# Designed miniproteins, single chains, continued (4), part 11

Each design is a single chain, and the fold is of that chain. pLDDT is the mean over its residues in the fold that is shown.

## One batch from the design tools (miniprotein)

Design m12376
Fold by ESMFold2-Fast:
Structure m12376 (fold): chain A 55 residues (1-55)
Amino acid sequence: LSEETRRRIMERLYEAGGLAASPEEVRRIAEELGLTPGQVRRAAREARERSLAGE
């Protein structure tokens, strides 16, 4: 995924309740961006791991 696409995913997830967004929200974001739900969930997990690693 491009960096721009990752940023769009994160922005949409944050608006939808952050990293706790429902599977339904994840699917909707994936459809809007032309991605699979798995790709959106991977990006969210990677962002969470970076956050948990302490900035």
Scores: mean pLDDT 71

Design m12377
Fold by ESMFold2-Fast:
Structure m12377 (fold): chain A 110 residues (1-110)
Amino acid sequence: NPELREARARAGGIILAAGRIAGRSEEEALALFGRAVDVASKEPTVEAQLAALRRETVRVISELLGVSRAEAEAIWEDPRRLADLARERGDSVAAAGVEHAVTGRPVRAE
């Protein structure tokens, strides 16, 4: 399912970036992502799975970064906000990773 694949890629990129900014290990961030996917996968329709994945990802962002739910929602809508946050906190590698993984374009110059 292309929509679910794209949403999972977005969620994974966001959670990995948020985890890095929060000082969590990659393994911890992947576990949080896996749990979000598992919760979403229990929903009966693709539309419900997309909504659940967004909801779980927003919760994880809020918890990892200590931001409000409204700010976590804003990050889901525009993951570039995570890149800006990473730069503000002095982590240019996390910022570049966020831009590549979550704001990415299908066509990338190598």
Scores: mean pLDDT 77

Design m12378
Fold by ESMFold2-Fast:
Structure m12378 (fold): chain A 80 residues (1-80)
Amino acid sequence: RREARERLKLAMTRAVSLAQKVLSDEQIEELQRALAAAADAPLPEKARVLVETIRKLVPEPSEELKEALEEVERAARELE
């Protein structure tokens, strides 16, 4: 069973949920557009797009969001 893939999906879901709590509606649309553009990419590439987009939109993230983004990157590396 691919536990690393499930872990990455959970980490990505958590990061999106935390980011949506601090992003404006316009910034949420930008995040959604970035993810849609990467829709056909492998899961680790989608994770990279997610992390880079959130870091661009939230340059001063909370510790909780920062840890969530680091977990996404760590889980994505486990799939490489």
Scores: mean pLDDT 81

Design m12379
Fold by ESMFold2-Fast:
Structure m12379 (fold): chain A 59 residues (1-59)
Amino acid sequence: MKEVLDTAKELKKVQEETEKAVNDALSRGDIDKAKEIIDEGKKRVEELTKKMRELNAKS
């Protein structure tokens, strides 16, 4: 239970940080950096989502 809540909080934080970093890159006109940040954010979200599924399956 606690690990699921912690993982959900981390997921929200990753989404917020990714959005902010993308906006910062776009404000500089750095489209390549924005794409890189989006790809890394997607990987992190996918990993955290899998972790939540595993925690729910084992509990």
Scores: mean pLDDT 79

Design m12380
Fold by ESMFold2-Fast:
Structure m12380 (fold): chain A 69 residues (1-69)
Amino acid sequence: PIDPSDIDRIVVYVGGFFGSGPQTGLDLARKWGVPVHPVYSREELDAVLALPNAVRVDSRTAIVLKPGH
């Protein structure tokens, strides 16, 4: 389980016309009061997900945790 206080940012892939929308990431960011980092390609999202402190939420959304706790 992720504590919202440990979240640095929510990364959302906002490009594309069809498929799953970015809504989940936007809703989580609003609910937890954390900043959104929009990315404009799937390659940018994949680069974020390669970080050891990143967790995938859905096909468009990653949570990046603060370094340490």
Scores: mean pLDDT 76

Design m12381
Fold by ESMFold2-Fast:
Structure m12381 (fold): chain A 67 residues (1-67)
Amino acid sequence: MEKLAEIYKEVLGVDKVGPHDNFFELGGNAEKMVELIKRIKEEFGKDLPVEVLTLDGTVEAIAKYLS
């Protein structure tokens, strides 16, 4: 959870990210989405499908998918 929130902060360029914050509501777009997916693969070793992120882009939802 904590590491994923840090990745969201770095990719989005925002000061804080909580478990209920949505990637797209924080200003995420298609280009940042590609960057997020790349960072997740580097840190967790898993490929995140774009459809998972577009259905529920919260830190909590993505963290559950990655566990």
Scores: mean pLDDT 82

Design m12382
Fold by ESMFold2-Fast:
Structure m12382 (fold): chain A 73 residues (1-73)
Amino acid sequence: ESLKARIYLTLGNLYYKEGKYEQAIKWYEKAIELDPNNALAWVNLAKAYEKLGDTEKAEQYRKKAEAISPKIA
């Protein structure tokens, strides 16, 4: 849980709110590289893939988030 991972997550959220889902994914992936146990980053990554119509990746990442934090499921 690095401070830098939180900054990357915030950048991803900003792009997501702008409807820039591909850019949001890049920042969420960077956050996960620094903190792979950040369940919220996995949830947000799944949501971005849902917006792009990639249901397979969305399900995969949602299950990853659930495995880390079942309360998010």
Scores: mean pLDDT 83

Design m12383
Fold by ESMFold2-Fast:
Structure m12383 (fold): chain A 61 residues (1-61)
Amino acid sequence: SMMKLQQALEYVDLAEEYDKRGDRVSAGEYLAEALELAGIKLSDEELRNTTAQKVRDIILS
């Protein structure tokens, strides 16, 4: 739904903010939640190697 995609993008923005503050654990958790809301499945390896920008690009593609 459009509301879930909007929430996913908000979580990506939060992940980016937490990463800038050095909180990589919270950043990773928000990226995982954004992907879940967008209905996108990544492997554990892909999730470990992704970035907020890549997740945003996938959601908007």
Scores: mean pLDDT 83

Design m12384
Fold by ESMFold2-Fast:
Structure m12384 (fold): chain A 90 residues (1-90)
Amino acid sequence: AMELLEEAERLIEKMLEAKTLEQAQALAREAADTVSKALAMAGSNKEVVELAVRLAGLISRMLNAKTLEQAQALAREALRLVEEAKKALE
């Protein structure tokens, strides 16, 4: 679970460095898949499950973003949730 959250964090960080909306959204799709796998492995850890669900919602909003700036603003919010999920796993 922690390794998948670290992978999601790297993908979201790459979105902040993206030069185009299409590039950012491609990374968001990869992050969505990684978060889904992390959620499946979280089992009964309620805090990790709740944070992963919120993270998936932010990634979905990024995929519907109309500008790179909008997608990157959502990516910053997603990074905060990943950091909280990693702390919950310890």
Scores: mean pLDDT 78

Design m12385
Fold by ESMFold2-Fast:
Structure m12385 (fold): chain A 56 residues (1-56)
Amino acid sequence: DRAELERRQRELVERIRELLKTQSPEEVALRTREPAAEISRRAPDPRDLALGAFTS
């Protein structure tokens, strides 16, 4: 279900962009932390080794 995870990631990015128009980056990061962590947990990806994990 990689396509579903990719869709969720794109939706999260668009939501972050919209929130950044009215909210501070810090508030947006806190608000979107959990969705990003959920995507990371459902798609263990070697790329996370370069970025650092979204999760705790």
Scores: mean pLDDT 63

Design m12386
Fold by ESMFold2-Fast:
Structure m12386 (fold): chain A 96 residues (1-96)
Amino acid sequence: VWKDLKGYYEKLLAENPDDAWAYRMLGDLAFEEGNLEEAKRYYEKAIEIAPDDAFAHFHLARVYVKEGKLDEAKKHADKANEILGWKKIDDVEYFK
């Protein structure tokens, strides 16, 4: 199932390399597999294409929490909250 989904999103990117949504979905798949470095790279690419993607910033913050890089996590969580317009993500439980 994971291999089929990954192949699907990789095919979307081969046809449209600027598909920020496909990069974010690949990041989600890598995160579920525990590949934090691959997840981080996909989310960073999604942000490069769509800098105002609050969900990509939020998911990247989750990766940094898993890596123990709390300052980096806060930076991306703050950016996601800024884009979404009012709510601070101050509850550590939300990243678990």
Scores: mean pLDDT 75

Design m12387
Fold by ESMFold2-Fast:
Structure m12387 (fold): chain A 62 residues (1-62)
Amino acid sequence: KKYEEELKKDPNNAEAYTRLGVAYLNKGEPEKALEYFRKALEIDPNNVAARLGAALAEHALK
């Protein structure tokens, strides 16, 4: 996977930010995951996967 390269090509790629968020959650880095999910939501506030991912990352930080 090359989601960071996709973001260099298209920095408004909400899907790539969402995938980065999921990858960081799987690595046990919820703070970084939340940052990427928030970026996805800045681009597309109705992105269901990013909204769910942000909620999961916030719960993991509590």
Scores: mean pLDDT 76

Design m12389
Fold by ESMFold2-Fast:
Parts: C-alpha cells; sequence; structure tokens
Structure m12389 (fold): chain A 76 residues (1-76)
C-alpha cells in the first residue's frame, strides 16, 4: 500500500504527494514533507488541497507565519 503511494508521488500525482507528505510529517520528517508539497505546487500552484496541506505541515513544524500566508493565498 505505502509503496504504491510512493510510486504515484514520484510520478507527479499531487494527491499521492499530499498523502505521502502528511505521512512523512507524522514521522517528524518535516523537511521531506515540505519538499513534496513544494514539488506538487510547481505542477499546480493554485491547487487548494495542496496549499492547505502545505500550510498544515508548516504549522506542525512551527513555521506559523508561512502557514498563515499560504492559508490566505488558498482563500483567494
Amino acid sequence: ALKEVEEKAKEGDAQAQGILGMWLARQGRYEEALKLYEEALKIDPNNTSVLTGYALVLARAGRLEEARELFAKAEK
């Protein structure tokens, strides 16, 4: 199951990248999670689901100012 999500994330599936990113964040691997969200946003910079996930991981990492800016951008 997890290997299939990792393969889809590697292929550029934004939904799979979001799932893998959240899993990495739960393991405390915030920098790896943030990198996956940044890659997803390069593909679709206005993807509300990806923007929200990225903001949540930033908040988990204690980067609250960056999280607020992304939530504001997603609400536009």
Scores: mean pLDDT 74

Design m12390
Fold by ESMFold2-Fast:
Structure m12390 (fold): chain A 84 residues (1-84)
Amino acid sequence: MLRDLLDPEEVRAGIKALLTDALKYLENKEDKQKAIRSLIVAEMLAALADDQEVLDNIRKAMEAFEKGDYEKAIEYLKKAIEAV
């Protein structure tokens, strides 16, 4: 599988970087499209890494974002970053 060809530490670093970028875009009210794109890629990597806690928090952040609840989206995103 593609997952087996990736260094787990590099995957975790990638997820953390993407989540940190998404958090920056949401907190600074910059580009909501960049925030969602970073979240989508982070979700794919978390699913490949089989990190259920990170994946669950990313999905909750995405759900809150879709509902326009940016405060909850930021909360779940911070939890996802801490879980990586």
Scores: mean pLDDT 78

Design m12391
Fold by ESMFold2-Fast:
Structure m12391 (fold): chain A 56 residues (1-56)
Amino acid sequence: YLFTGDPEKDLALLERMKEALAGNPSPIELVEAAVFLAANKVESLDELIEKVEELK
């Protein structure tokens, strides 16, 4: 888990990232998302959102 330590702020950032990826993301954005998910040991942004929500 690599964020600000504030679950509400972290959720807002993750939701913005999910919206960007749901559009038409560039190859760089896809790679950055994949690296980010791997660093947090999750398979998807939805899994990371769930983990952050549990920290509220």
Scores: mean pLDDT 71

Design m12392
Fold by ESMFold2-Fast:
Structure m12392 (fold): chain A 71 residues (1-71)
Amino acid sequence: MEEARRLAERAQALAGEGMRALAAGDTERAVALFREAQRLTVEALKLLGMEELIPAAEAHFAAQIAAARAA
């Protein structure tokens, strides 16, 4: 499960980078980073056998992307 943890850590790093891009006014880059963070989070959840959490994770990132586009 080292791989799942590594994917989750990478997803957190990308989400943080997305927030920094948004703060810098680069909405397109922020959205791309949030989408990549979502993909890595979904993959980590699959590896952990926590597929029941995937819809919630997808909803969370969809909300972040919508908020970024509205900012």
Scores: mean pLDDT 82

Design m12393
Fold by ESMFold2-Fast:
Structure m12393 (fold): chain A 85 residues (1-85)
Amino acid sequence: MEYLKNAEELEKEGKEIEEKAKTDEEKIEAAIYFGLAGEHYFKAGKYEKAIESYEKALKLLKEVLGKDSEAVKTLEKLIKETKEK
């Protein structure tokens, strides 16, 4: 399925960016890739993998933006909704 293949590619790119990340901007970029990977896993019906990818994005966003940021709160809600599937 196209969504699964795209999710795997996005997760791979996110990991590569994260491993080389030296700035907050690069960490946010990695988080965006993990968030997109999670969305594609969700569309593919791979809810456990979607949660894993969202949690990776959440960790990076918490490090850069802090726990009370809107982006962190949005991802926490998305993870909760995905766990209910």
Scores: mean pLDDT 83

Design m12394
Fold by ESMFold2-Fast:
Order: sequence, then structure tokens, then C-alpha cells
Structure m12394 (fold): chain A 58 residues (1-58)
Amino acid sequence: MLTKIEEEAKKKILEANPKTLGEAAGIAKDVYLEKGYPGFVAGVVGRALAELAFEELK
């Protein structure tokens, strides 16, 4: 099961209906940054969540 932060980030990605992986990764990164995670960690996790969200949308 996803953590609350992962669920929130994934939900925001799906709601925004991004056209690119970079756009989706940016949305997830912003969620993690708002929760106090360092930029590098937020970026890495955001990209991973964006890839999973795009996989599920196909």
C-alpha cells in the first residue's frame, strides 16, 4: 500500500492529466517538497511515481 504522501502525489498527477512524464514528475516533486523532503529526494521519488502513474494509465 502507498503512504499518504505517495497517495496524495499520485492523485494530483492523475487529476492534472499531464501530457509528459516531466510534467507529472514536477507535480509529484512539488508534493514532496511541500512535505519537507530535500529537492533531490523529491525529484527522484516524483519521477518514479510519474512513471508508475503513466504505466497504469496505458
Scores: mean pLDDT 74

Design m12395
Fold by ESMFold2-Fast:
Order: C-alpha cells, then structure tokens, then sequence
Structure m12395 (fold): chain A 81 residues (1-81)
C-alpha cells in the first residue's frame, strides 16, 4: 500500500540520519556516541525490513538485510578501537 511505502521511506530516512550522526560523533572522537547512533540506525533498518516484507518488496528486503550486515560490521570495527 502507499501508506506502508511511505512508512518504509520514513524508516530509511531515519536510519540514514542516524548513520550521518554517527559520522559526526566520530569526527569529535566520541566512539561510544558513534556506536549508539549506529545501533539506532540498525533499529530503524530492522523496522524497514519488516515493512519491506509486508509489502512483498524483495529488492527493499535485500537492501535492508544488506544494510543491517554492514552496520553490524561497522559497530564491530569501532569496538576494536
């Protein structure tokens, strides 16, 4: 539905916004702040994945699954610093 598509779009925007905030924290040397924002980005991406599944949108589903993997990898890398 168009309503579910708009909700998915909002979740993508929220996830991206949190990823941008994470970069801001890294520029200030706040690794823990960066990790918190990336964890919130994952939360929004998982909500987007649920919406993509409800829409039957296989492309968006794969995009969200890949985004979760990349965000989780980035958090692991930051925790090793």
Amino acid sequence: SSALREELRKKVISSVSKSILSIGYLLEGDIEGAIRELEESIKYTKEGLKLAKELGDEESKKDEENAIKLLEQKIRELKEL
Scores: mean pLDDT 90

Design m12396
Fold by ESMFold2-Fast:
Structure m12396 (fold): chain A 58 residues (1-58)
Amino acid sequence: MPLYRIVGDVSLSPGLAAAGFRRGDVVTAAQLAEALGWDDPALAARLLEKEGLIERLS
């Protein structure tokens, strides 16, 4: 299961901020999708990674 670290400013993402996530948190794609209200965890992770808000951990 891939893990992601929040590396960007969470205040720029209202869904992540409202869910209580902070910079430096290690999260799953499912947690990110839940915070955004999306049904596709892989899409949520991909878009947030592209925006520079998260990075994929090995």
Scores: mean pLDDT 79

Design m12397
Fold by ESMFold2-Fast:
Structure m12397 (fold): chain A 100 residues (1-100)
Amino acid sequence: KIEEIRRLLEERRAAEARAAALAPAAAAGDPAAARAEADAVFERERALERLLEAVRELAREAGPEYEERVRELEERLRRGAPLDEVLRELEELLEEIEAR
């Protein structure tokens, strides 16, 4: 499960990078780039949903303290916290669970 979540983290970071790379051309009015950016943003959101589902399941198995930490990270994301910061904290949480 931890290996799966690490793969999902990599997929999410890759989707974020793809969306970011397309944003300048889309903003400049390139219709093909705008469509590609919309697709990349959609994939980015789907990757985040898959990641959060897997992390919630792992946290549930690890115990209530980890469930609370995951809920807090999700709430921070909902309030617009920097994604890179939250993903870093998720990596730390995975390392803690693996070390148990």
Scores: mean pLDDT 77

Design m12398
Fold by ESMFold2-Fast:
Formats: C-alpha cells, sequence, structure tokens
Structure m12398 (fold): chain A 90 residues (1-90)
C-alpha cells in the first residue's frame, strides 16, 4: 500500500475524531447553559459523562433524535442511553 495513502487515512481518522469531539463539546455546552438558566449547575463529572454519552451517540450514527432528547431531558435520556449501552454490551 502507498505510504501517502496510509498517511491520508490516518489524517482522515484524526479529522473525524476531532469533529466528533467538537460537536460533543458544543452540545454539552448548550445543555449546561439550559440547565444554568433553570438554576441547575452541573458538576465537572456530570459534564464529562454527558460529553462521553454524546460522543458515543455520534459514533453510532444515531445522533439527531437522541441529542434533541438529551437537550430537553438530559436525566431521562441518560438513563435510556445507559440501558441501551448495557444491552449492546450483553
Amino acid sequence: MDAAEMERLEAERREEVEKIEKKAREIVEEIVKEKKEKGIELSEEEKKEMEELVKTLLLLGEPESWIEKLKEDPEGTKEELLAKLRELAA
């Protein structure tokens, strides 16, 4: 395989991961802002857990409906996502 082709595949993989991470952070920041407006302050641990959940959704290719649910009801959506992840791990 051409060395240039391998370098391109590695660069594309890095770009894809960076895009997913950026989107996950943006979505979590929106959720944090909405919660703060409602008088609820999220801990750093809760923010990190939410970022990992959003990142997982983006990787699974099912982001839009789940992200909208997560923005509206992060607690209920988190429980549903954890249940789905447990079923996938079983």
Scores: mean pLDDT 69

Design m12399
Fold by ESMFold2-Fast:
Structure m12399 (fold): chain A 81 residues (1-81)
Amino acid sequence: AGGVLVPKELTTYEEVLAYLREQVDANPELKKAVTDEDLEWLARVAAYILSNYPDVEGVLVVVSIDENGKISAAVALPLLK
């Protein structure tokens, strides 16, 4: 599985989406598997968590890639203090 930690300072959808795109572009395995639609969805979930929960230190976005190089699961995990 590939994981990306979105820091608590990124609270808007636009900032989170830009950050996730940079992280995916830097990782060849994620770039092959993750679509723009996947990134938009993950960015919305992560930005919602970061904007609405002040005790969150960040959001860990984890994706699992199957034997065909496609995303089989994606989760956004809030990291608490």
Scores: mean pLDDT 78

Design m12400
Fold by ESMFold2-Fast:
Structure m12400 (fold): chain A 84 residues (1-84)
Amino acid sequence: LTDEEIQEIIDATERDLKELEEYLEKNELSDEELRQLIESLKGLQKKLEELKTQTDNPELIARIEELIERIKELIEKLEKKLEE
């Protein structure tokens, strides 16, 4: 992957997360939907961690790390919704 390709992936991921966050504010999910979403987000986190190893650009690495932290925070919020 080139830095340009990585930048495109970062931009797409930021858009997707923003849309997801907006959707979650307006919609209540079932426990099954929450579990599926958590699994999907954990998969996305792993992909971003792998993406971070594909570049030596410190600015891109920082942006990827910021996205990973945002995903971790979102997973924690969703997991709390599954708690009794």
Scores: mean pLDDT 85

Design m12401
Fold by ESMFold2-Fast:
Structure m12401 (fold): chain A 56 residues (1-56)
Amino acid sequence: SAAEEAGRLAGAGRVEEAAEVLVRRSGMSPEDARKAAEQGAKTGVGAAAYAAARGA
C-alpha cells in the first residue's frame, strides 16, 4: 500500500520520497504528507499510521 511504502521510505530516512508517495498515491496535501513522513522517520511507522488515519 501507499502508506506501507511511505513508512518504509521514511524509516530509511527518505523523507522527501515518502512524502511524494503519500501525495501521489493517497491524495494527501504536500504539507500533511511532509509531516507524516517526518513522523515516520522518527518512529519507522509514523507515516504509515498517519496515512491510514487519514483514510489512505
Scores: mean pLDDT 70

Design m12402
Fold by ESMFold2-Fast:
Structure m12402 (fold): chain A 67 residues (1-67)
Amino acid sequence: MLSPEEQATTLRILGELRANPEGRTARELAEAVGASQSTVSRLLRRLEAAGVVERRADGRYVLAPAP
């Protein structure tokens, strides 16, 4: 399971992506949520594997369309 710190960071990442439907890079998300880029990149990779976010060709992440 994710640690409480990783859970809090994940929720902040999802909130930023909801507020910015055009998408954000891992760097932009790291600055917005106050976490390291490596931590954000790892969490984004997990969210992408889970189908929660999608990575665009330009390197931005967006919320995956919910069915």
Scores: mean pLDDT 80

Design m12403
Fold by ESMFold2-Fast:
Structure m12403 (fold): chain A 64 residues (1-64)
Amino acid sequence: MVDEGEVKVALAEIYYAIGQLDEKRGNYKEAAEAYRKSAVIARDADPEFAQELENKAKELEKKA
């Protein structure tokens, strides 16, 4: 049986992948939104990774 926390980490990785795809396409606003969703989900399990994602989202919002 998978722990709920493990499922949340997997979901954070999925949103991170969506953000990377949008960033590569130049969809900076959509990429930033995906990274923020990933950060919110990852925050309790990996606060360092969550902070990196929040910082990346802020940088992308400046480009949008």
Scores: mean pLDDT 79

Design m12404
Fold by ESMFold2-Fast:
Structure m12404 (fold): chain A 95 residues (1-95)
Amino acid sequence: MEHVELGKKYFAEGKYEEAIEHAKKALEESDDPRVKAEAYELLGDVYRAQGKYELAIEYYNKAMALYESLGTREAVLNSALVGVKILEIAVERVT
């Protein structure tokens, strides 16, 4: 969880390279599917901010699949919220 938290902090500061590095560290060092889902969502958020919409959607889909696999109400809600981010990209691309 520490790498995802640090990555989110770097993302909020506009430090996208550092955010990506920490998200990748979370994927490499954690076996927790929840941490991996959060790391994929963070990668989606970073690529979206960079205008790399196709990559953002790819990572959001990976996050959604992991959240859905967890089977908890919280994880299903997190999957739905990631789905909203994909819809927001679709709106951004037509405006």
Scores: mean pLDDT 84

Design m12405
Fold by ESMFold2-Fast:
Structure m12405 (fold): chain A 93 residues (1-93)
Amino acid sequence: GEIEELLKQAEKILEQAKKTKDPKELLKLAEKALDLAEKAVSLATEENRELVKKIVEIALEVAKIALKHAEDRELILRAIGLVLRAIGLELDL
């Protein structure tokens, strides 16, 4: 189903995030993971809720990796914003 495909895409992004230390690439990966998580939340049903939660948890993990590797004030503030977006999605579930 669509949620299973979103989960596979999110897992691939997480794998890529764990292999790079480039702060700009990590921010792009976190933004992509959040876009997938926001789409998954919009498609959430009682039956797929656990898969949607897993996608949101992955987006949060990628955002935290981006924050860990952020080297300047602009990148740090952007990464904090992405972490807060992921937390907001988790609270909506």
Scores: mean pLDDT 90

Design m12406
Fold by ESMFold2-Fast:
Structure m12406 (fold): chain A 68 residues (1-68)
Amino acid sequence: MEATIYVLDEETVVLELSKDATLILPDGKKIEIKGKVTLSVLDLVQSTLVIDGKEYKVSDIVKEIVRL
């Protein structure tokens, strides 16, 4: 499982995943990710990714970070 982060600014990123996933935000809200999603950096760092029933931290699956 691989993730790419595109940095738009200091507070905003695009998370691109090689598979569909569910993102669980710190407040318990769930976001379905189909390819890519735009998030705040804070939400990205504090959220849990669920892929095929397994939990991941974004930091564990990031393959590259691209500045836009």
Scores: mean pLDDT 80

Design m12407
Fold by ESMFold2-Fast:
Structure m12407 (fold): chain A 61 residues (1-61)
Amino acid sequence: PLPAVAPEAFDAALAELSRELGVEGASREETLRAIAEKLGVSPETVRAFVENRAARAEAAA
């Protein structure tokens, strides 16, 4: 079973959220919840995706 979150879908949701909230006033937790709502997944799924993506970025750096 693959993760429910595609990187492109996550990036699109984040860009959309940035326009709606202006990002500067939102906490990280609020941002993750809003992305989860846009993608139709749980906040834990988004958190796991972000952690996995960060780990891959560190491995590539």
Scores: mean pLDDT 68

Design m12408
Fold by ESMFold2-Fast:
Structure m12408 (fold): chain A 58 residues (1-58)
Amino acid sequence: SHMAEKAAAGAALAALGGGEGARRVAEQISDPEYAKRAEEAARAGDGKAAYEYALQGT
C-alpha cells in the first residue's frame, strides 16, 4: 500500500465530515487505486462514492 495515497484519502474524507473514523477507514485501504478514487470522490463532494471506494480497497 502507498501510505501517502491513504493519508490523502483519509484527510479528504475527514474534511467531508467523516472525522477521525473516516481517517481510520482510509488507513485500512490496501489498494492504492481505490485510495486515489476515494480521494477524488471526496474532493468532488461525493461522500457516498468516496466511502464505497475506501471500503472496496480494504
Scores: mean pLDDT 73

Design m12409
Fold by ESMFold2-Fast:
Structure m12409 (fold): chain A 95 residues (1-95)
Amino acid sequence: MKVKVTVTKLSETTFLIELEGEGDMTALAQEIADHLRREHGAVYVMLESSKNKAKMLVRVPGLSAEELAEIIRDILEAKGHEVEVEVKEDPNLKL
């Protein structure tokens, strides 16, 4: 399926990750979060989860927004998904 991923840099270590698609976005968000926690020492908070949309706040040291976007793309493409990725910076975003 097609999955749209938006990675928004909020600070040096904090990112908002948004997933949107016609499948179980909650399951995909959880797998991304588990990978980041296991491999990169991330901590996360799920802000929104539904069948077609998931949002999570992730704190991960040592990764840029671009590197994080590449990791997410690789995970989703390995699962057979077509991925569209957008990277943003917004230090003033209200959650």
Scores: mean pLDDT 80

Design m12410
Fold by ESMFold2-Fast:
Structure m12410 (fold): chain A 58 residues (1-58)
Amino acid sequence: MVEEAKKQAEELVRQTTKDISLLHEVEKLIQEVEEKLGKEAAEEVKRAVGDAYNKVAL
């Protein structure tokens, strides 16, 4: 579900502040959401990622 994907992406973003290699996992998750649930769902996940990224120090 989109909400579950958003939560996973937010957690991965928080972890990327300590391990930048996890950024590829965030990108892969967004791509999988787009392929399975459509572009609108992927855009919602991307917005959640952007919001999480802006709230953490990198």
Scores: mean pLDDT 74

Design m12411
Fold by ESMFold2-Fast:
Structure m12411 (fold): chain A 99 residues (1-99)
Amino acid sequence: SEKQREVSRLVAGALTLIGVAIDVAIGARKGLPQEELDRSIAEGERVARELFGDEMAEKVRQLLREIAESTDPEKIDELLKKIGELVTEAIRKENERLK
């Protein structure tokens, strides 16, 4: 069904977005080059824009940038949790629209 295809796309995209956030967090801790972190951030922004629109893409970009710039593990964990909450809320709103 079309509804099942839309849900599958949202779930796949959400998993991609969470994976990107984890990659940025690990990459920042490992001291990866800024160029590599910027590519991961750009991918996260692109996926968020495609799934949830420009406002969500901007919020995700800002959170990923903060993760990339932070050296504090506690702050990184807090920011990762915020991304997870944002994605969960966006899926909930979109799923409610599809009902």
Scores: mean pLDDT 81

Design m12412
Fold by ESMFold2-Fast:
Structure m12412 (fold): chain A 65 residues (1-65)
Amino acid sequence: SEEEIKAIEKAIKNNPEEVIKALEELYKKGLISEEEYNKIVKLIKEGNYKEAAELILKIREKILS
């Protein structure tokens, strides 16, 4: 949802390094691919927080499915 995307976007903006560490942990556990990890990290580094948040939400929904 848009509210969930905004919550994730705010989390990235407040502490991008912690979000990247959380993504790295998901990658190490095999819950996301290397391609997904690299793409989201690139978006965060570019300041494209909304697109990063949208991808994080899709990954969360996929893991919970």
Scores: mean pLDDT 84

Design m12413
Fold by ESMFold2-Fast:
Structure m12413 (fold): chain A 71 residues (1-71)
Amino acid sequence: SDLERGLELAREGGKLREEGLELLKSGDKEKILEGIGLVLRGIGLGWEGYLLASRVSEEAGEEAAKLGGLG
């Protein structure tokens, strides 16, 4: 369902964003570049999940936004 898929994408996005943010703190140039890519991918997946879940209900969209770290 759109709800299940939206929440799954939001969770994946949030995870990638957190992993990327940790790499940004490393002080290693290669890890920082990888971290930037992960943060951007995580934001994209988080927004995709938010939009999909919000089609079901406002409450579902809010839950997806929290999982994706979008707010």
Scores: mean pLDDT 85

